Designed miniproteins, single chains, continued (2). Designs and how they scored, part 40

Each design is a single chain, and the fold is of that chain. pLDDT is the mean over its residues in the fold that is shown.

## One batch from the design tools (miniprotein)

Design m5361
Fold by ESMFold2-Fast:
Structure m5361 (fold): chain A 86 residues (1-86)
Amino acid sequence: NEFKKRLDLLKKILNGEELSEEELNWIREELGIDSSASEEVIKLEARQKYFAEAEEYLTEKLGRPVPSSYTIEEIVDEVYALLEEE
């Protein structure tokens, strides 16, 4: 599941974990980022795009906007919980 892979990568980025060269290259190719882009640019683009996707997924599952009280980490954790229920 590519969506789960994107969530796993987002969680690593949010936690400040090191990404492997294979993970960075996968993100670069998926998001159409230039091969000359730095690791930090790749991580920034991934964080923005993958978080937006996670928030959209949660919004669709809730049938309403995600509560403003939710942190980025709480949104990601709720999406993981919903994926495990499927």
Scores: mean pLDDT 81

Design m5362
Fold by ESMFold2-Fast:
Structure m5362 (fold): chain A 92 residues (1-92)
Amino acid sequence: GKEAMKEILELILEYALNGDEKAKEKAIEILKKEVPEMAEEEVEERVERGVEDAKELGLDEELRELLLRGYENPDDDAVQAQLEARLAARRA
């Protein structure tokens, strides 16, 4: 649900900002509970991608909200395209 995705994003930001390995581990655990049918390696990849995205995007509130929407709607092409556009703009 949205609440779990918010918690995952907060933990990803905590790890990205402070290097807290426990925050990353907890994010993986919560995502596994939200999507139990997802392979463990895919869960870990999604959390790692979120950390990389957070670091690249500069961790501001607008981009944090966009990351949250991306996690809640992984099959929403419009949301994913918006996130990719923001990542591309930041990396350029």
Scores: mean pLDDT 72

Design m5363
Fold by ESMFold2-Fast:
Structure m5363 (fold): chain A 83 residues (1-83)
Amino acid sequence: MEKEKEELIERARELLERISRLLEENPDAPLELQVELSVLEISAAVILVVMERSESLSKEEIEEFKKELEKLEERLEEIEEKL
């Protein structure tokens, strides 16, 4: 349980770092893509905060956060291909 939570927190942090890097490296990117990256950043930050503040999470809750994080990661890959 705790280890799975730690792994998800690390993944969320990695996702935030990737988004930050893409925004830094692509200042002239189309506004639409910059907005999409910012929305993903907010979503990832919310997941991170919720995960860090939760003292106990069920396996079902961990699986839900994992699925949401996977969706954000997939969306980021789509945006990276368009940059």
Scores: mean pLDDT 82

Design m5364
Fold by ESMFold2-Fast:
Structure m5364 (fold): chain A 67 residues (1-67)
Amino acid sequence: ASEEQRRKAENIVEAARVLAEEMGREVAVAYLVKDTGLSREVAEEVVELALDPSKREEAIELVLKNL
């Protein structure tokens, strides 16, 4: 992946974490589906991974594979 693509994925993962923490998982999933075009199933997994600090890199990789 390019540096630009990686930065975009990092921003998506951070947005997922913040939205899930502040407004709940359903709002975060809906945001990712609408704004990124990720499938609901992938968006749900990205949100789950984003909420675990030890799995941040795994979340970024999942976004990169699906963009």
Scores: mean pLDDT 85

Design m5365
Fold by ESMFold2-Fast:
Structure m5365 (fold): chain A 89 residues (1-89)
Amino acid sequence: MEADELARQAAAAFAAGDWDRAQELANQALVIDPDNEAALGLLAAVTAQDLVDKGKLEEARALAQLLRETFPDNPLVQQAVDAVLAKIK
């Protein structure tokens, strides 16, 4: 429960463009539940966003597509993936 709430807060920080806060909250969720799919996916989405910021658009797209396939039923991960993919159209 606490891990899921931290993952939700991480998703909100990601949507706000606060990548450092999103990473911090996702890491806190993983300390409580190391298998939390939303937290794992959000950490990878932060990495994909960093790749976008560095101009590595092919690597960012590949990682975002992998996340979409790995966590298809996780709405927080899918929202973060959609946000990353929207920036590299």
Scores: mean pLDDT 86

Design m5366
Fold by ESMFold2-Fast:
Structure m5366 (fold): chain A 50 residues (1-50)
Amino acid sequence: MVKVRVRTGSGTEEEIVEKAGGKLLRIDGDYLIFEVPKDKLKEIPEFVGE
């Protein structure tokens, strides 16, 4: 798994990441920090790697 930072916008980001097998680790300002399976990174919208 890899840690990714996803900017909040539509409110569906958490659902998309959870559907990909990701897990919410923390909230950091305007960003949600998730742990995501490496094979599913391509399904995560506009992420920045941690």
Scores: mean pLDDT 74

Design m5367
Fold by ESMFold2-Fast:
Structure m5367 (fold): chain A 56 residues (1-56)
Amino acid sequence: MTKFSSVQYAVPGITERFSVEELTRWGIALMEGKPDPGVVYEVDEKTSTAIITGIE
């Protein structure tokens, strides 16, 4: 049996402390270091929010 679920997290204000470029590279590094290909990092500059989507 294969069970698939995804979890999405939003962190408001994170772009005020870190640049969008830094957050994007950090998210890519996490994805590359993970055996599961379902981790996505998205940054919204307008709301200063970073969204992390992962597979459980």
Scores: mean pLDDT 51

Design m5368
Fold by ESMFold2-Fast:
Structure m5368 (fold): chain A 80 residues (1-80)
Amino acid sequence: MEEREKILKEMEEIHKEAVELFRQLPDDLAKLLRGIGLLLRIIGLLIDARHLIKNGGPVEELRKLLAEARALVEELRALL
């Protein structure tokens, strides 16, 4: 199993979780705007991860992006 493929799959699952959490956000404009910002940042990290994989970038950078994405999902969860 290629480590890069595993990390990408984990980031895709994080994106799915982020979308599901966003759908559960309360009808509060401030939380909704914060949630939109967090979701866009998570999408950006997934794009960066795909770019690193395509260019054969280091696994350590991919792990850093995964860690950042996990932290953003927890920030999104804290808005619930």
Scores: mean pLDDT 82

Design m5369
Fold by ESMFold2-Fast:
Structure m5369 (fold): chain A 59 residues (1-59)
Amino acid sequence: SMMTVEEYIEKTISNPRARAVLKQMLEKELKIDLKRLVSELSEEEMKKLNALIQSLQNL
């Protein structure tokens, strides 16, 4: 909860390519700033983030 969205991505996804794709999708398509704290995300933003993580973890 005290970690940024970027730190959360780096902790949950080990693949550098998947990290890059997720970061781009969050900033460009979902308009979520990577420097925001995970605890500051709305429930809808958190749901979208977790759905993208799950889809990319299966690469």
Scores: mean pLDDT 80

Design m5370
Fold by ESMFold2-Fast:
Parts: sequence; C-alpha cells; structure tokens
Structure m5370 (fold): chain A 96 residues (1-96)
Amino acid sequence: SLAEEAVKLFREMTKRVTELLKQGKELSALLEAIVAQGEIWVLMRQSKDEKLKELMSEAISEFDKILVDYLKGKLSLEEFEERVRELIKEFEKRAK
C-alpha cells in the first residue's frame, strides 16, 4: 500500500542519517536528510491520501527537530536513536 511505502521510505531515511551520524559525518547526514525528504515529497505530492500526507509532514518535522537537537549537543547518540525509534513506531501506528 502507499502507507507501507511511505513508512519504508521514512525508515530508510532515518537509518541512513543515523549511520552517517555514527561515523561523525554530520554534513553528509544533513545532506542525506534533505535529499531523502525531497524524494519523499516528490512521491507524496501527487497522492490523494491527505491523512498520509499530514502524518508524513508531522513525522519529517519531528525527525528534523530530533536531528537538530542532536547536532546542538542536546541529545546523545543513544538518546537520538531512542527518539527516532519512538517516532517510527508512532508513525507506523497512525499510518494504518
């Protein structure tokens, strides 16, 4: 389903960004997030599923806040990974 594809794309983005942060590649992580979010938007823009678009917008916005908090030193890597896991779980529940 479109909801399953949206969840998959969001999960793949968060995984790639996390892997880059673990390597200390902060700028690469930011660029990966921007590119992946752009690709998600291009796919979602033509969808008629307004609920899924809203949920995706909320998930992306929350992920960006978590990422910025990590970059500001407000979160450890462990706390970042935990916040991202909680976000994915919530998105998956609401996308059903």
Scores: mean pLDDT 86

Design m5371
Fold by ESMFold2-Fast:
Structure m5371 (fold): chain A 58 residues (1-58)
Amino acid sequence: MKVLAESVEDFLRAVDELGVPLHELKATNLETGEVLSGGEAITALRRDPSAKFEVEAL
């Protein structure tokens, strides 16, 4: 199951929906194709609030 995340709140919801902690989330940046952990993706969102990610459990 994959979840779209565009904000820090979306990542927290993904943790709840997928039942795994942030470090077990795989986040793919939809514009760059870069693959990050959930925690790294949150850091990237703080730098670029327009970033969008496709999130799934590892």
Scores: mean pLDDT 80

Design m5372
Fold by ESMFold2-Fast:
Structure m5372 (fold): chain A 85 residues (1-85)
Amino acid sequence: MVSTFSAGARTADGRFATITVELYDDGVASLVDSRSSDHPEIQELLDEAVRDFEERKPEIKDVDGLSALVGELQRRIAAGIREIE
């Protein structure tokens, strides 16, 4: 079984950043997709979120741990996009 989680935000003007991750049955978490609108500041925000996920993924042991990290990344992406006005 694979558990899939997404973190991201989109504005009414079409700005967005999204990261999708999966947790496999062996306890390995992996980034499966990352996308952003064509805005340099949003691309940097996404790159920072991806980097944080990659650094912290070895600590992910279960669905609860992954859900907590994804929730943190969701808040950071949403806040960052709101500041790029």
Scores: mean pLDDT 79

Design m5373
Fold by ESMFold2-Fast:
Structure m5373 (fold): chain A 109 residues (1-109)
Amino acid sequence: SEAQRLLEQAKELALQGDLEGARALLEQVPLERVVAAIEELLNSPNKGDVAVALEMAALLGESEDVEVQRAALALYRRAAQSPDPVVAELARAQAAAIEARLRAREAAE
């Protein structure tokens, strides 16, 4: 699948710290497929997979698209349930930040 190839490449770029390259590839993939891939990485017992999942979720959270921002929020809320307290604390803080931005946007409309 082209989507699967792009997702694997985006994961590799994110692992290398090439966040702009990762973003460009993720933008070519349907949001539902990106969310599923990040959820799979968040459920991994590998700490490196969880770290790259959080980086990919951050890229979604930077989007101006409300639907994409809501997807990032859902991913961070899931990560906030992590048994790793560092991951849970980071995810909770990021979720709160996205919630605040979404509420501010709704109040401005």
Scores: mean pLDDT 85

Design m5374
Fold by ESMFold2-Fast:
Structure m5374 (fold): chain A 90 residues (1-90)
Amino acid sequence: GSKLYEAEATVTLADGRTVTFRVTLDDSDPSDVSFETLSAAPGYYVASVELLSFEGKTATLRVTVAKVDPKTGLVVEEETFEVTVELTEI
């Protein structure tokens, strides 16, 4: 059967604020990355996660964090990170 893997990571934005997120990967379709923002500074969220590489239990991800204008709800800034995570089978 397909195996599910999970990892959590924290990224630090250029302004010194942090975003913590969780990713879930299915080894039957590892390009279909599920993700969730667990903790973020107000107005920030993880907008996208793209799988760049998956080798053993190590994944390299391209993570985009968006900042929203609280008056409009529109994205005003995005910052992109390359993050390597160690995966745990769930």
Scores: mean pLDDT 82

Design m5375
Fold by ESMFold2-Fast:
Order: C-alpha cells, then sequence, then structure tokens
Structure m5375 (fold): chain A 65 residues (1-65)
C-alpha cells in the first residue's frame, strides 16, 4: 500500500483503538504492546495525537494482523 493509504488505515485504526479502550483499556494497551508499540506511542494513539509516522506504523500493524 501507499504511504497515504497506510496513513488513512492508521487514522481509522486509531479511532477503533480509542473506542475499544472505552470498553477495555487494559486489553487494548496489552494488544498494542504485543504489536510492538512503546508505552509513549500507545498513549499518543489513545489520546488521538499520534504523529503521521506513528499512524503509518499503526496502519502497517493493522495490515499484518
Amino acid sequence: PSEEELLEIGRETQRHVQRGAEINPELVRKELKEAGFTDEEIEAILAGTASDELLIKLGEAKLKA
């Protein structure tokens, strides 16, 4: 996929992650950590403040799952 496609997937995945964290934040944090995200990256994703680079990484992780 293109960088723009990964960024779009990352943004949608960030929204999905934020919704999931409203139900079970511990499980969401555990799954992101197992996917290779740092604690700082996880908090940025949950806050909706992820950088474009982090959103691309999130999009890549979504496609690998």
Scores: mean pLDDT 81

Design m5376
Fold by ESMFold2-Fast:
Order: sequence, then C-alpha cells, then structure tokens
Structure m5376 (fold): chain A 68 residues (1-68)
Amino acid sequence: APKTIKINIEEELITKNEKGEEDKVEKHEATNYIEGAPEVEDKEGTYTLELDDGSTRKVTKATITSLD
C-alpha cells in the first residue's frame, strides 16, 4: 500500500485587475492527505505541487509529514 502523507499548505492568492493592481488578497490554508508521494520541488522554501486535477500550484509554505 502507498504511504499516506500529510501536506499542510499555506498560500496567498492575489487577484489582480486589468491594470495589474492588487484587487483582492485571499489566504488559503489546507491540509491534504495523499496516498503515495506527490511530485514536490523545493525551490528555496517554495514548493510546486501537482494536484489531482492535473494543475500545478506553487506554495510558499508546505510541510510534508509521513503518517506511517
């Protein structure tokens, strides 16, 4: 069986208007449980995660914990 891991994600989503100005700042915190190992790239404290829908998300803070 694949190992279950816990990912604690802290990200800030900034919505910009057509002028490139910050219109809305939305903070998202999520804990995901993933079977197996996600494809995670660590770039100076920034992680790139591939999600179940095939999209890629860059997060500024991610903590990966093995639960086995």
Scores: mean pLDDT 48

Design m5377
Fold by ESMFold2-Fast:
Structure m5377 (fold): chain A 65 residues (1-65)
Amino acid sequence: MDAERQRLLQEARTTTDPKRRFAIAMQLLDMGVPEGVAVLEALGRDESVEASIRVSARTALSTHR
């Protein structure tokens, strides 16, 4: 739903937890929301994020397209 999409996008922007941000991005992609791609790209490029999460974000991007 549009309201739920907006809440997930807002939460992805405001959360400081990279694991939570990854989970939100995956929910957005599962809902067919392409903005989830931008969140995963940001996570994949953030060198302060754990390497395992960065790798997972890049893998998710590759599989969801």
Scores: mean pLDDT 77

Design m5378
Fold by ESMFold2-Fast:
Structure m5378 (fold): chain A 89 residues (1-89)
Amino acid sequence: VKAEAAKRMRDEGETSTADVRAAAAQGVELGRQALADSNKRLEATLREVERVAEENPEERDDIIGAAKSIKDITIAENENIVAEAEAAA
């Protein structure tokens, strides 16, 4: 379950980062929109992971912790991509 949750968050994160990079390359405003949309998808994925974790009390904290860590790292990377696009003009 923990491995499945981590994989789901990682897969969503990789898709999110690719979307943000592609959008930012087209324009800063598109990059900002993609970042906002990606953050909403990552939050929705975390909520799904939290629901599954409630059904697995022995691994609950580990499942949520792993998914949250991946989400936080992904958001930071995506924010940096947009910031670099803004700095480039």
Scores: mean pLDDT 82

Design m5379
Fold by ESMFold2-Fast:
Structure m5379 (fold): chain A 102 residues (1-102)
Amino acid sequence: MLAEAEAAGRRLADMFAASDASAAEAEAWMREAFKDPARVGFAAQAAKFALDILSKDKAVAIRFGQTVIELATYAEKNGTRESALAGRELKEYAQQKLAQLS
């Protein structure tokens, strides 16, 4: 699972950096993943890897991080105990990463 989450994170980072259309496709995948409590843990780990990769490109990192905070907040409010915790941890991680870009 961890290696698969890392690969998914690299793909998310690539899609957000490549074009607005591919970024929209990546956002759509993330929105579906964060609605499903069984997928939130995997999606959160993938998003953390993507944030680390994208941190070198401030504009793309800010857009991705804002999407992550939105979806992580949804998972925290609407998830199970486990998926809500994963959402909260991801939200805090993304907030820290965005603060470092200032």
Scores: mean pLDDT 84

Design m5380
Fold by ESMFold2-Fast:
Structure m5380 (fold): chain A 63 residues (1-63)
Amino acid sequence: SLDEQARRAIAGAEEALKENNLTVLRAALHELEELLRQITDPELRARVEAVIARLREKIAELE
């Protein structure tokens, strides 16, 4: 389901945030942005948006 995919993608992004690898971080960002367009649940959307914000900050820090 989209919910299961989103939760797995969030977990993957949380692991990516522990690393200083721009390629992995950008891949995680892209996956979450694609999933966000399909998610209608407001709580899950908020969780995905929060992780996207953290990924964007980390990517900017490493650039």
Scores: mean pLDDT 85

Design m5381
Fold by ESMFold2-Fast:
Structure m5381 (fold): chain A 75 residues (1-75)
Amino acid sequence: PLPESEERRERAERIRFINEVFEKLTGQPVTFEKLKEIIKELAERVGKDPEKLLENITSLADAAKVLQELLDEIR
């Protein structure tokens, strides 16, 4: 497991990334429901089960991490 300070930095960076992406794409506030919709669409595009991915998402930080991983696979 990572030290607490490193975990905080990583989570803050993920949340910042999601906020930047949303501000650039929509100009609207980030909502958990909207993030789940995007994750579902990206998961289907990558060929992963969206329901299985959503089972592991219990917080905004978890959603940000999953979204980043899906985006990295598409790139």
Scores: mean pLDDT 67

Design m5382
Fold by ESMFold2-Fast:
Structure m5382 (fold): chain A 89 residues (1-89)
Amino acid sequence: DAERRAAAEAAVEHARRIAETLVEAAKEAPEILEEVKKLAEEMVRAAREMAEAFVAGDMAAAEAADKKAVEAGKKAVELLKEAGVEPKL
């Protein structure tokens, strides 16, 4: 399904942009930069897992992967806030 694949690709690209924004913000707090990079990588990986499951029609796997992506993003935002940095999302 071309429409499903296009939606999946758009979701991964959106996750990548969010990840880049989080890493850029973390440059203002070098003590958390490595942890934010790790969480950003986990978020993009989970988004790709979600996209692959969605294209395959495995909605349960897609939901599980989406939850992982959201949790990684939330942890990165929490680290930035604790360091006194507000991410510009």
Scores: mean pLDDT 84

Design m5383
Fold by ESMFold2-Fast:
Structure m5383 (fold): chain A 86 residues (1-86)
Amino acid sequence: MKEVKEALASIYLALGKIAEKRGDFETAAEMYKKAIELLQEADPNSPLLAEAYRNLADVYEKLGKTEESARYRKLADEIEAQAAAA
């Protein structure tokens, strides 16, 4: 079940990246949020979750949502710091 959620999250990450390349930042944010929801349930310390948070932060910055961008960037950094602490 976790592997299925991670696979679906990878699809949403890919869709978000496609939307972002097209300049559709609103759709990109929606796709990244769906990936985040799946990854939080599958593995809250996943490198994919850190990537999803970072991508969402970048999209929110482009949408002028600076406060939300900073929040998701911090969440990505926290996961990456936990992965590096060994």
Scores: mean pLDDT 83

Design m5384
Fold by ESMFold2-Fast:
Structure m5384 (fold): chain A 73 residues (1-73)
Amino acid sequence: VSALEVLEAGLAAARAAGAETIEEAREALGKVAEELKASAEAAEEAANAVAEAADAGAETGLEVLERARELLA
């Protein structure tokens, strides 16, 4: 399972849950990483992409995940 796959699954889960905040998006991402049995490296890479997207000005949970996915694509 790659960091990109974790982000794509996290984005789908966040959309289904109606995640509005970056914190809610991070929770969805962490949960799907566990469900997919992602390696610590893949989970960390996905989390780092989310942090980078937030630093770049993403304001919503969905926006931060979409930007993080773009960074790794």
Scores: mean pLDDT 81

Design m5385
Fold by ESMFold2-Fast:
Structure m5385 (fold): chain A 95 residues (1-95)
Amino acid sequence: MPVDILVSIHLSNGRVIRLELRLESFEEAKEVVDYIIDLGKRIMSPEVYEEFKKRLEEVIKNAKSVEELVENVNKVGREIAKKHPGETSVEVDLK
């Protein structure tokens, strides 16, 4: 079943990029999270990126549904933002 999500990328300069996506399958949802990890490598400091990557790779391996995947990605994004204020963060919400 298709799931609508909102991806919000909060850049360190205070700019926010928002993307609305329709996910058609769990496989597509996992692929989108892999793209988010790749983006993190380019926009985060190396230390923040390594934590972000490790945690999201665990989420991809353990999630059983699109909803669980989205919830756990958002949880990781919020925890990274809380630990590293002023760094780039990513939130993913079900619409």
Scores: mean pLDDT 80

Design m5386
Fold by ESMFold2-Fast:
Structure m5386 (fold): chain A 81 residues (1-81)
Amino acid sequence: MSVAERIRKGIENMERFVEENKDKFSEEEYEKLKEIVEEARRRVEEAIRKGDLETAEKIMDEYQDEFVRLYLLSEERRRAE
């Protein structure tokens, strides 16, 4: 699998995760997670188009960390209630 394919699959996994779990999110949480996915995809595709795979990987890492953090906070809040 190429680096670009791996990164793109990561974004698709995040999008699928949000859609599969959308009933667990508030409208605000859902919109924020969706924005993270859309922004990550846009920036990653631009970096890949320019041949800058190192930047694409850094972008993916940053957005994935933000996505996971927001999701985990949402899950913990829902469980603790």
Scores: mean pLDDT 80

Design m5387
Fold by ESMFold2-Fast:
Structure m5387 (fold): chain A 57 residues (1-57)
Amino acid sequence: SAELEELRGRLIALLQELRDLGVSVEELAPYRDLLSSTDAAALRAAIADLERRIAGL
């Protein structure tokens, strides 16, 4: 769906940003696993969590 495509794109962008900021692949692995999820609520929660993490850096 268009919503899932948009959410996956946002999650990918946030994962790339955190990697550039020095966060390890291992720490980001649970969020990477969500890229194959069809649960929009889980994707939104992950996006919100990563956005908070970036804001706290």
Scores: mean pLDDT 86

Design m5388
Fold by ESMFold2-Fast:
Structure m5388 (fold): chain A 114 residues (1-114)
Amino acid sequence: NEEFIKYMKENREKRLKELEERIRQALEEMAKELGVSVEEFERRLREGDPEAQRLFLEKVVRVMNEFANEIHEEMLKHGIISQEEIEENKQKTIEDLMTKAGLSEEEAERIVNA
């Protein structure tokens, strides 16, 4: 995974812009789902609203997993990572979502396989 860290550092600006845009879109979707503005949704997150926090975790983790999968595809094309390692990483993410985020297996699988 040292090659992954090096790859991420070399492409930092591009990757941060891509991630920022995807997170921004996810925030807009979450605000729409709750029927509030993005500003009000962010306020609810800051005030520790459990519903807003759960939705944010679910949607942001999905965006992060989609982003990670795209990076993994690039690394696979360059021979840095294997398809088997990608599937293993997906399983670990499902386990982390269930044990650390309190999501059901079905919810965690939907997020990781989105």
Scores: mean pLDDT 73

Design m5389
Fold by ESMFold2-Fast:
Structure m5389 (fold): chain A 55 residues (1-55)
Amino acid sequence: SLAALLGQGVEASVELFRQGKFDDARRMMAEVTAALQAPSPERAARLQALIAEFE
């Protein structure tokens, strides 16, 4: 679901921030924010790809 995907993105951004990877954390949160404000398949796919990149 979109809600689960957004939650995963937030968790990933917090973990990146905790690791001191601030640029990656900001990039993750930007994609989460974009998907939340204007959901689309393209934005969901980008967020999923970014989460997978860091897992």
Scores: mean pLDDT 83

Design m5390
Fold by ESMFold2-Fast:
Structure m5390 (fold): chain A 90 residues (1-90)
Amino acid sequence: MDEYKEALKKGEELGKKALESTTEEATKLVNEGIEYADKLSDKGNSNLVKAYLSASGAAAHYREYLRNPSDRQSWLNMTKHQSLMVDNLL
């Protein structure tokens, strides 16, 4: 049955929650979602979930950076999550 559809739905749910959360909670949700993705039998599905989560984490950190542009750590965290998203989609 549709591991792909279930993985996609879970990735979207976790990603949306991460995007709407604080940066600290977003980081926690990304890590929890990665644990979920690592348990998937299909590596393509695993990478797709990780890509959604990484994109959402990047967006949450970028939102925080826009609130305080002097916060280099938020910019660095955003860049790291963007890199993970690209790597997972390759």
Scores: mean pLDDT 68

Design m5391
Fold by ESMFold2-Fast:
Structure m5391 (fold): chain A 77 residues (1-77)
Amino acid sequence: ASLGEQLFQAAAAGDTDAIEEIINALTEEDLNKKNAQGKNIVEEAKAIINLLRLLKREDLAEFIESGLKEKFPQYFP
């Protein structure tokens, strides 16, 4: 499964330990990998965050966003 798929499944399960493990394992090299739509993992994660907010899962959305901001602040103003 792709990193985006793994992140979505962890978020769908409410598995914050799995989310943290995925985010902490991400590298700068992973940012150079593109999915079929030309999106990198941070761009895929932003779509997941937006979906979680629409589903009223603010807790999970903020958890993913804060982890990614800490690791890749350049993607989050």
Scores: mean pLDDT 81

Design m5392
Fold by ESMFold2-Fast:
Structure m5392 (fold): chain A 65 residues (1-65)
Amino acid sequence: GADARSDLVKASALAAPDSDVDDIATEVSDMSDDQLIGILEDLVSTSSNPAANDTLKKALAKLKS
């Protein structure tokens, strides 16, 4: 849902602070919850940024609840 989308946008900003948050939000808004879960799981497996990983895990927990 919306909370997980917001957390994904925040994690993306933490992982790449020079990224356009509005562009990320627009891309994420078109995704289904199933697509978001897949992307979040992929990002957790590929990202080595601790702050981003904490936010991504929080978003995954929210989506799976």
Scores: mean pLDDT 71

Design m5393
Fold by ESMFold2-Fast:
Parts: structure tokens; C-alpha cells; sequence
Structure m5393 (fold): chain A 63 residues (1-63)
């Protein structure tokens, strides 16, 4: 899968969050996708499996 497909998967799963970008992880075959909360500076970090496009983990962090 591509970074654009990973961003699209996160946008579909979290439609109220604004996707900022995606990068391939150096440590695992996943894309790390970053999204921002519309009402705060909180960031959502999601891991998307590079082979299947499934969201395998996510968490919320402050920038």
C-alpha cells in the first residue's frame, strides 16, 4: 500500500480528525499516520498495516 492509501484509511475511520501526513515506519511494516483534533492541538497517531491497510493501533498525544 501507499502513504496516500494509509491516509485515506485513517480519514475514513476518523472522519472528524484532519489527517496531516503519513510515513513508513523504520521498525515495523506499518504506516504511521498523524491527524489533528479540530477543537484542540491534540494529535492522533495511527498505525496502518502496510500489507492489508488495517488500522492496527492508535493513540492520542499532545504535540
Amino acid sequence: MTAEEAKAAVAAAFPEWTVLGARLSRDAPVFVVVARHPDSDDLLLAEVDAATGAIVAYGIARP
Scores: mean pLDDT 79

Design m5394
Fold by ESMFold2-Fast:
Structure m5394 (fold): chain A 100 residues (1-100)
Amino acid sequence: RVLSREEMIERLKRARELAEQARDLARARGDDTLVKHLDRFLEIVDEALAVLEDPNASERERMRALVLVESSATMLYLHALLRNADPELIELLREIADIL
C-alpha cells in the first residue's frame, strides 16, 4: 500500500480531465468511434471515483475499480494506436494510461 486513497482519487480526477479533453478533440476531428469509447471510459472513471470516495467500500471493491480503470485506459490507448488515430489523440490516451 504505497499510494493513499486520496492520491488514487487525484490520479482518477486527472485521468477524467484528460479524457474529457481527448473526447472534445475526438469530436473536433470526427473520430466518432473514439468519442464512444471515451464516453464509456468516463463512465468507468466516474464509477471508480464513487467507489474510492465511499468510506464503506471494501479493499476488494476499490481494487476492482482501479483494475477496471487501468485496463480500460490501456485498451483505449491500444485500440486508438491500432486504428492509426490522430497522433495528438494517441498522446492524450498515453498520458491517461501512464497516470493510472
Scores: mean pLDDT 86

Design m5395
Fold by ESMFold2-Fast:
Structure m5395 (fold): chain A 79 residues (1-79)
Amino acid sequence: SEALKLMEKARELARKVGYDEVVKLFDEAIEAYKTKGLKEARGLVYKAYSLLQARATTPEEKELAEIAKKAGDVLDKEI
């Protein structure tokens, strides 16, 4: 799944930049996605994106925000 691939990529990048709250949100989003909670997964991804939008200052954080947005957009098409 493209959504799952993007969420996993975002989680790995969040770990590399040390953004533990975003890692947790993507862990929960991936779990929700696997249990067919698409709307819940989308909500969690959007929370991660909103947090990144409020805080992102480095190129890596901005890239993470872009991946999060793309994951949310893909999930919207699956709902």
Scores: mean pLDDT 83

Design m5396
Fold by ESMFold2-Fast:
Structure m5396 (fold): chain A 97 residues (1-97)
Amino acid sequence: AEAEKREAELREFLRRMAQGFELIADLAETMPERVQEVADALVTLLRMIGNRLTEEVREESERLAEQARKAAEMGQEGATEIARLAREKAAELRALL
């Protein structure tokens, strides 16, 4: 039925988003010289989650996006923080599955 289809689509969305955050963390660790592009990708995923879920998730996503932008301003040293933020978000999403 349509309800079961929507639930399955949401679970697939959350699984793909978790994989996306895990990839962002790996890229931040392996390509710290590209911290700005990796941070921009993290912000994009955070906004996708916020737009799909609740208003509370949107507010949290915007706060995390701001932390990611500030970490990127630190250059390569900010890459560790970007990786941490991405891994924590991936773990939170996987806990919902």
Scores: mean pLDDT 84

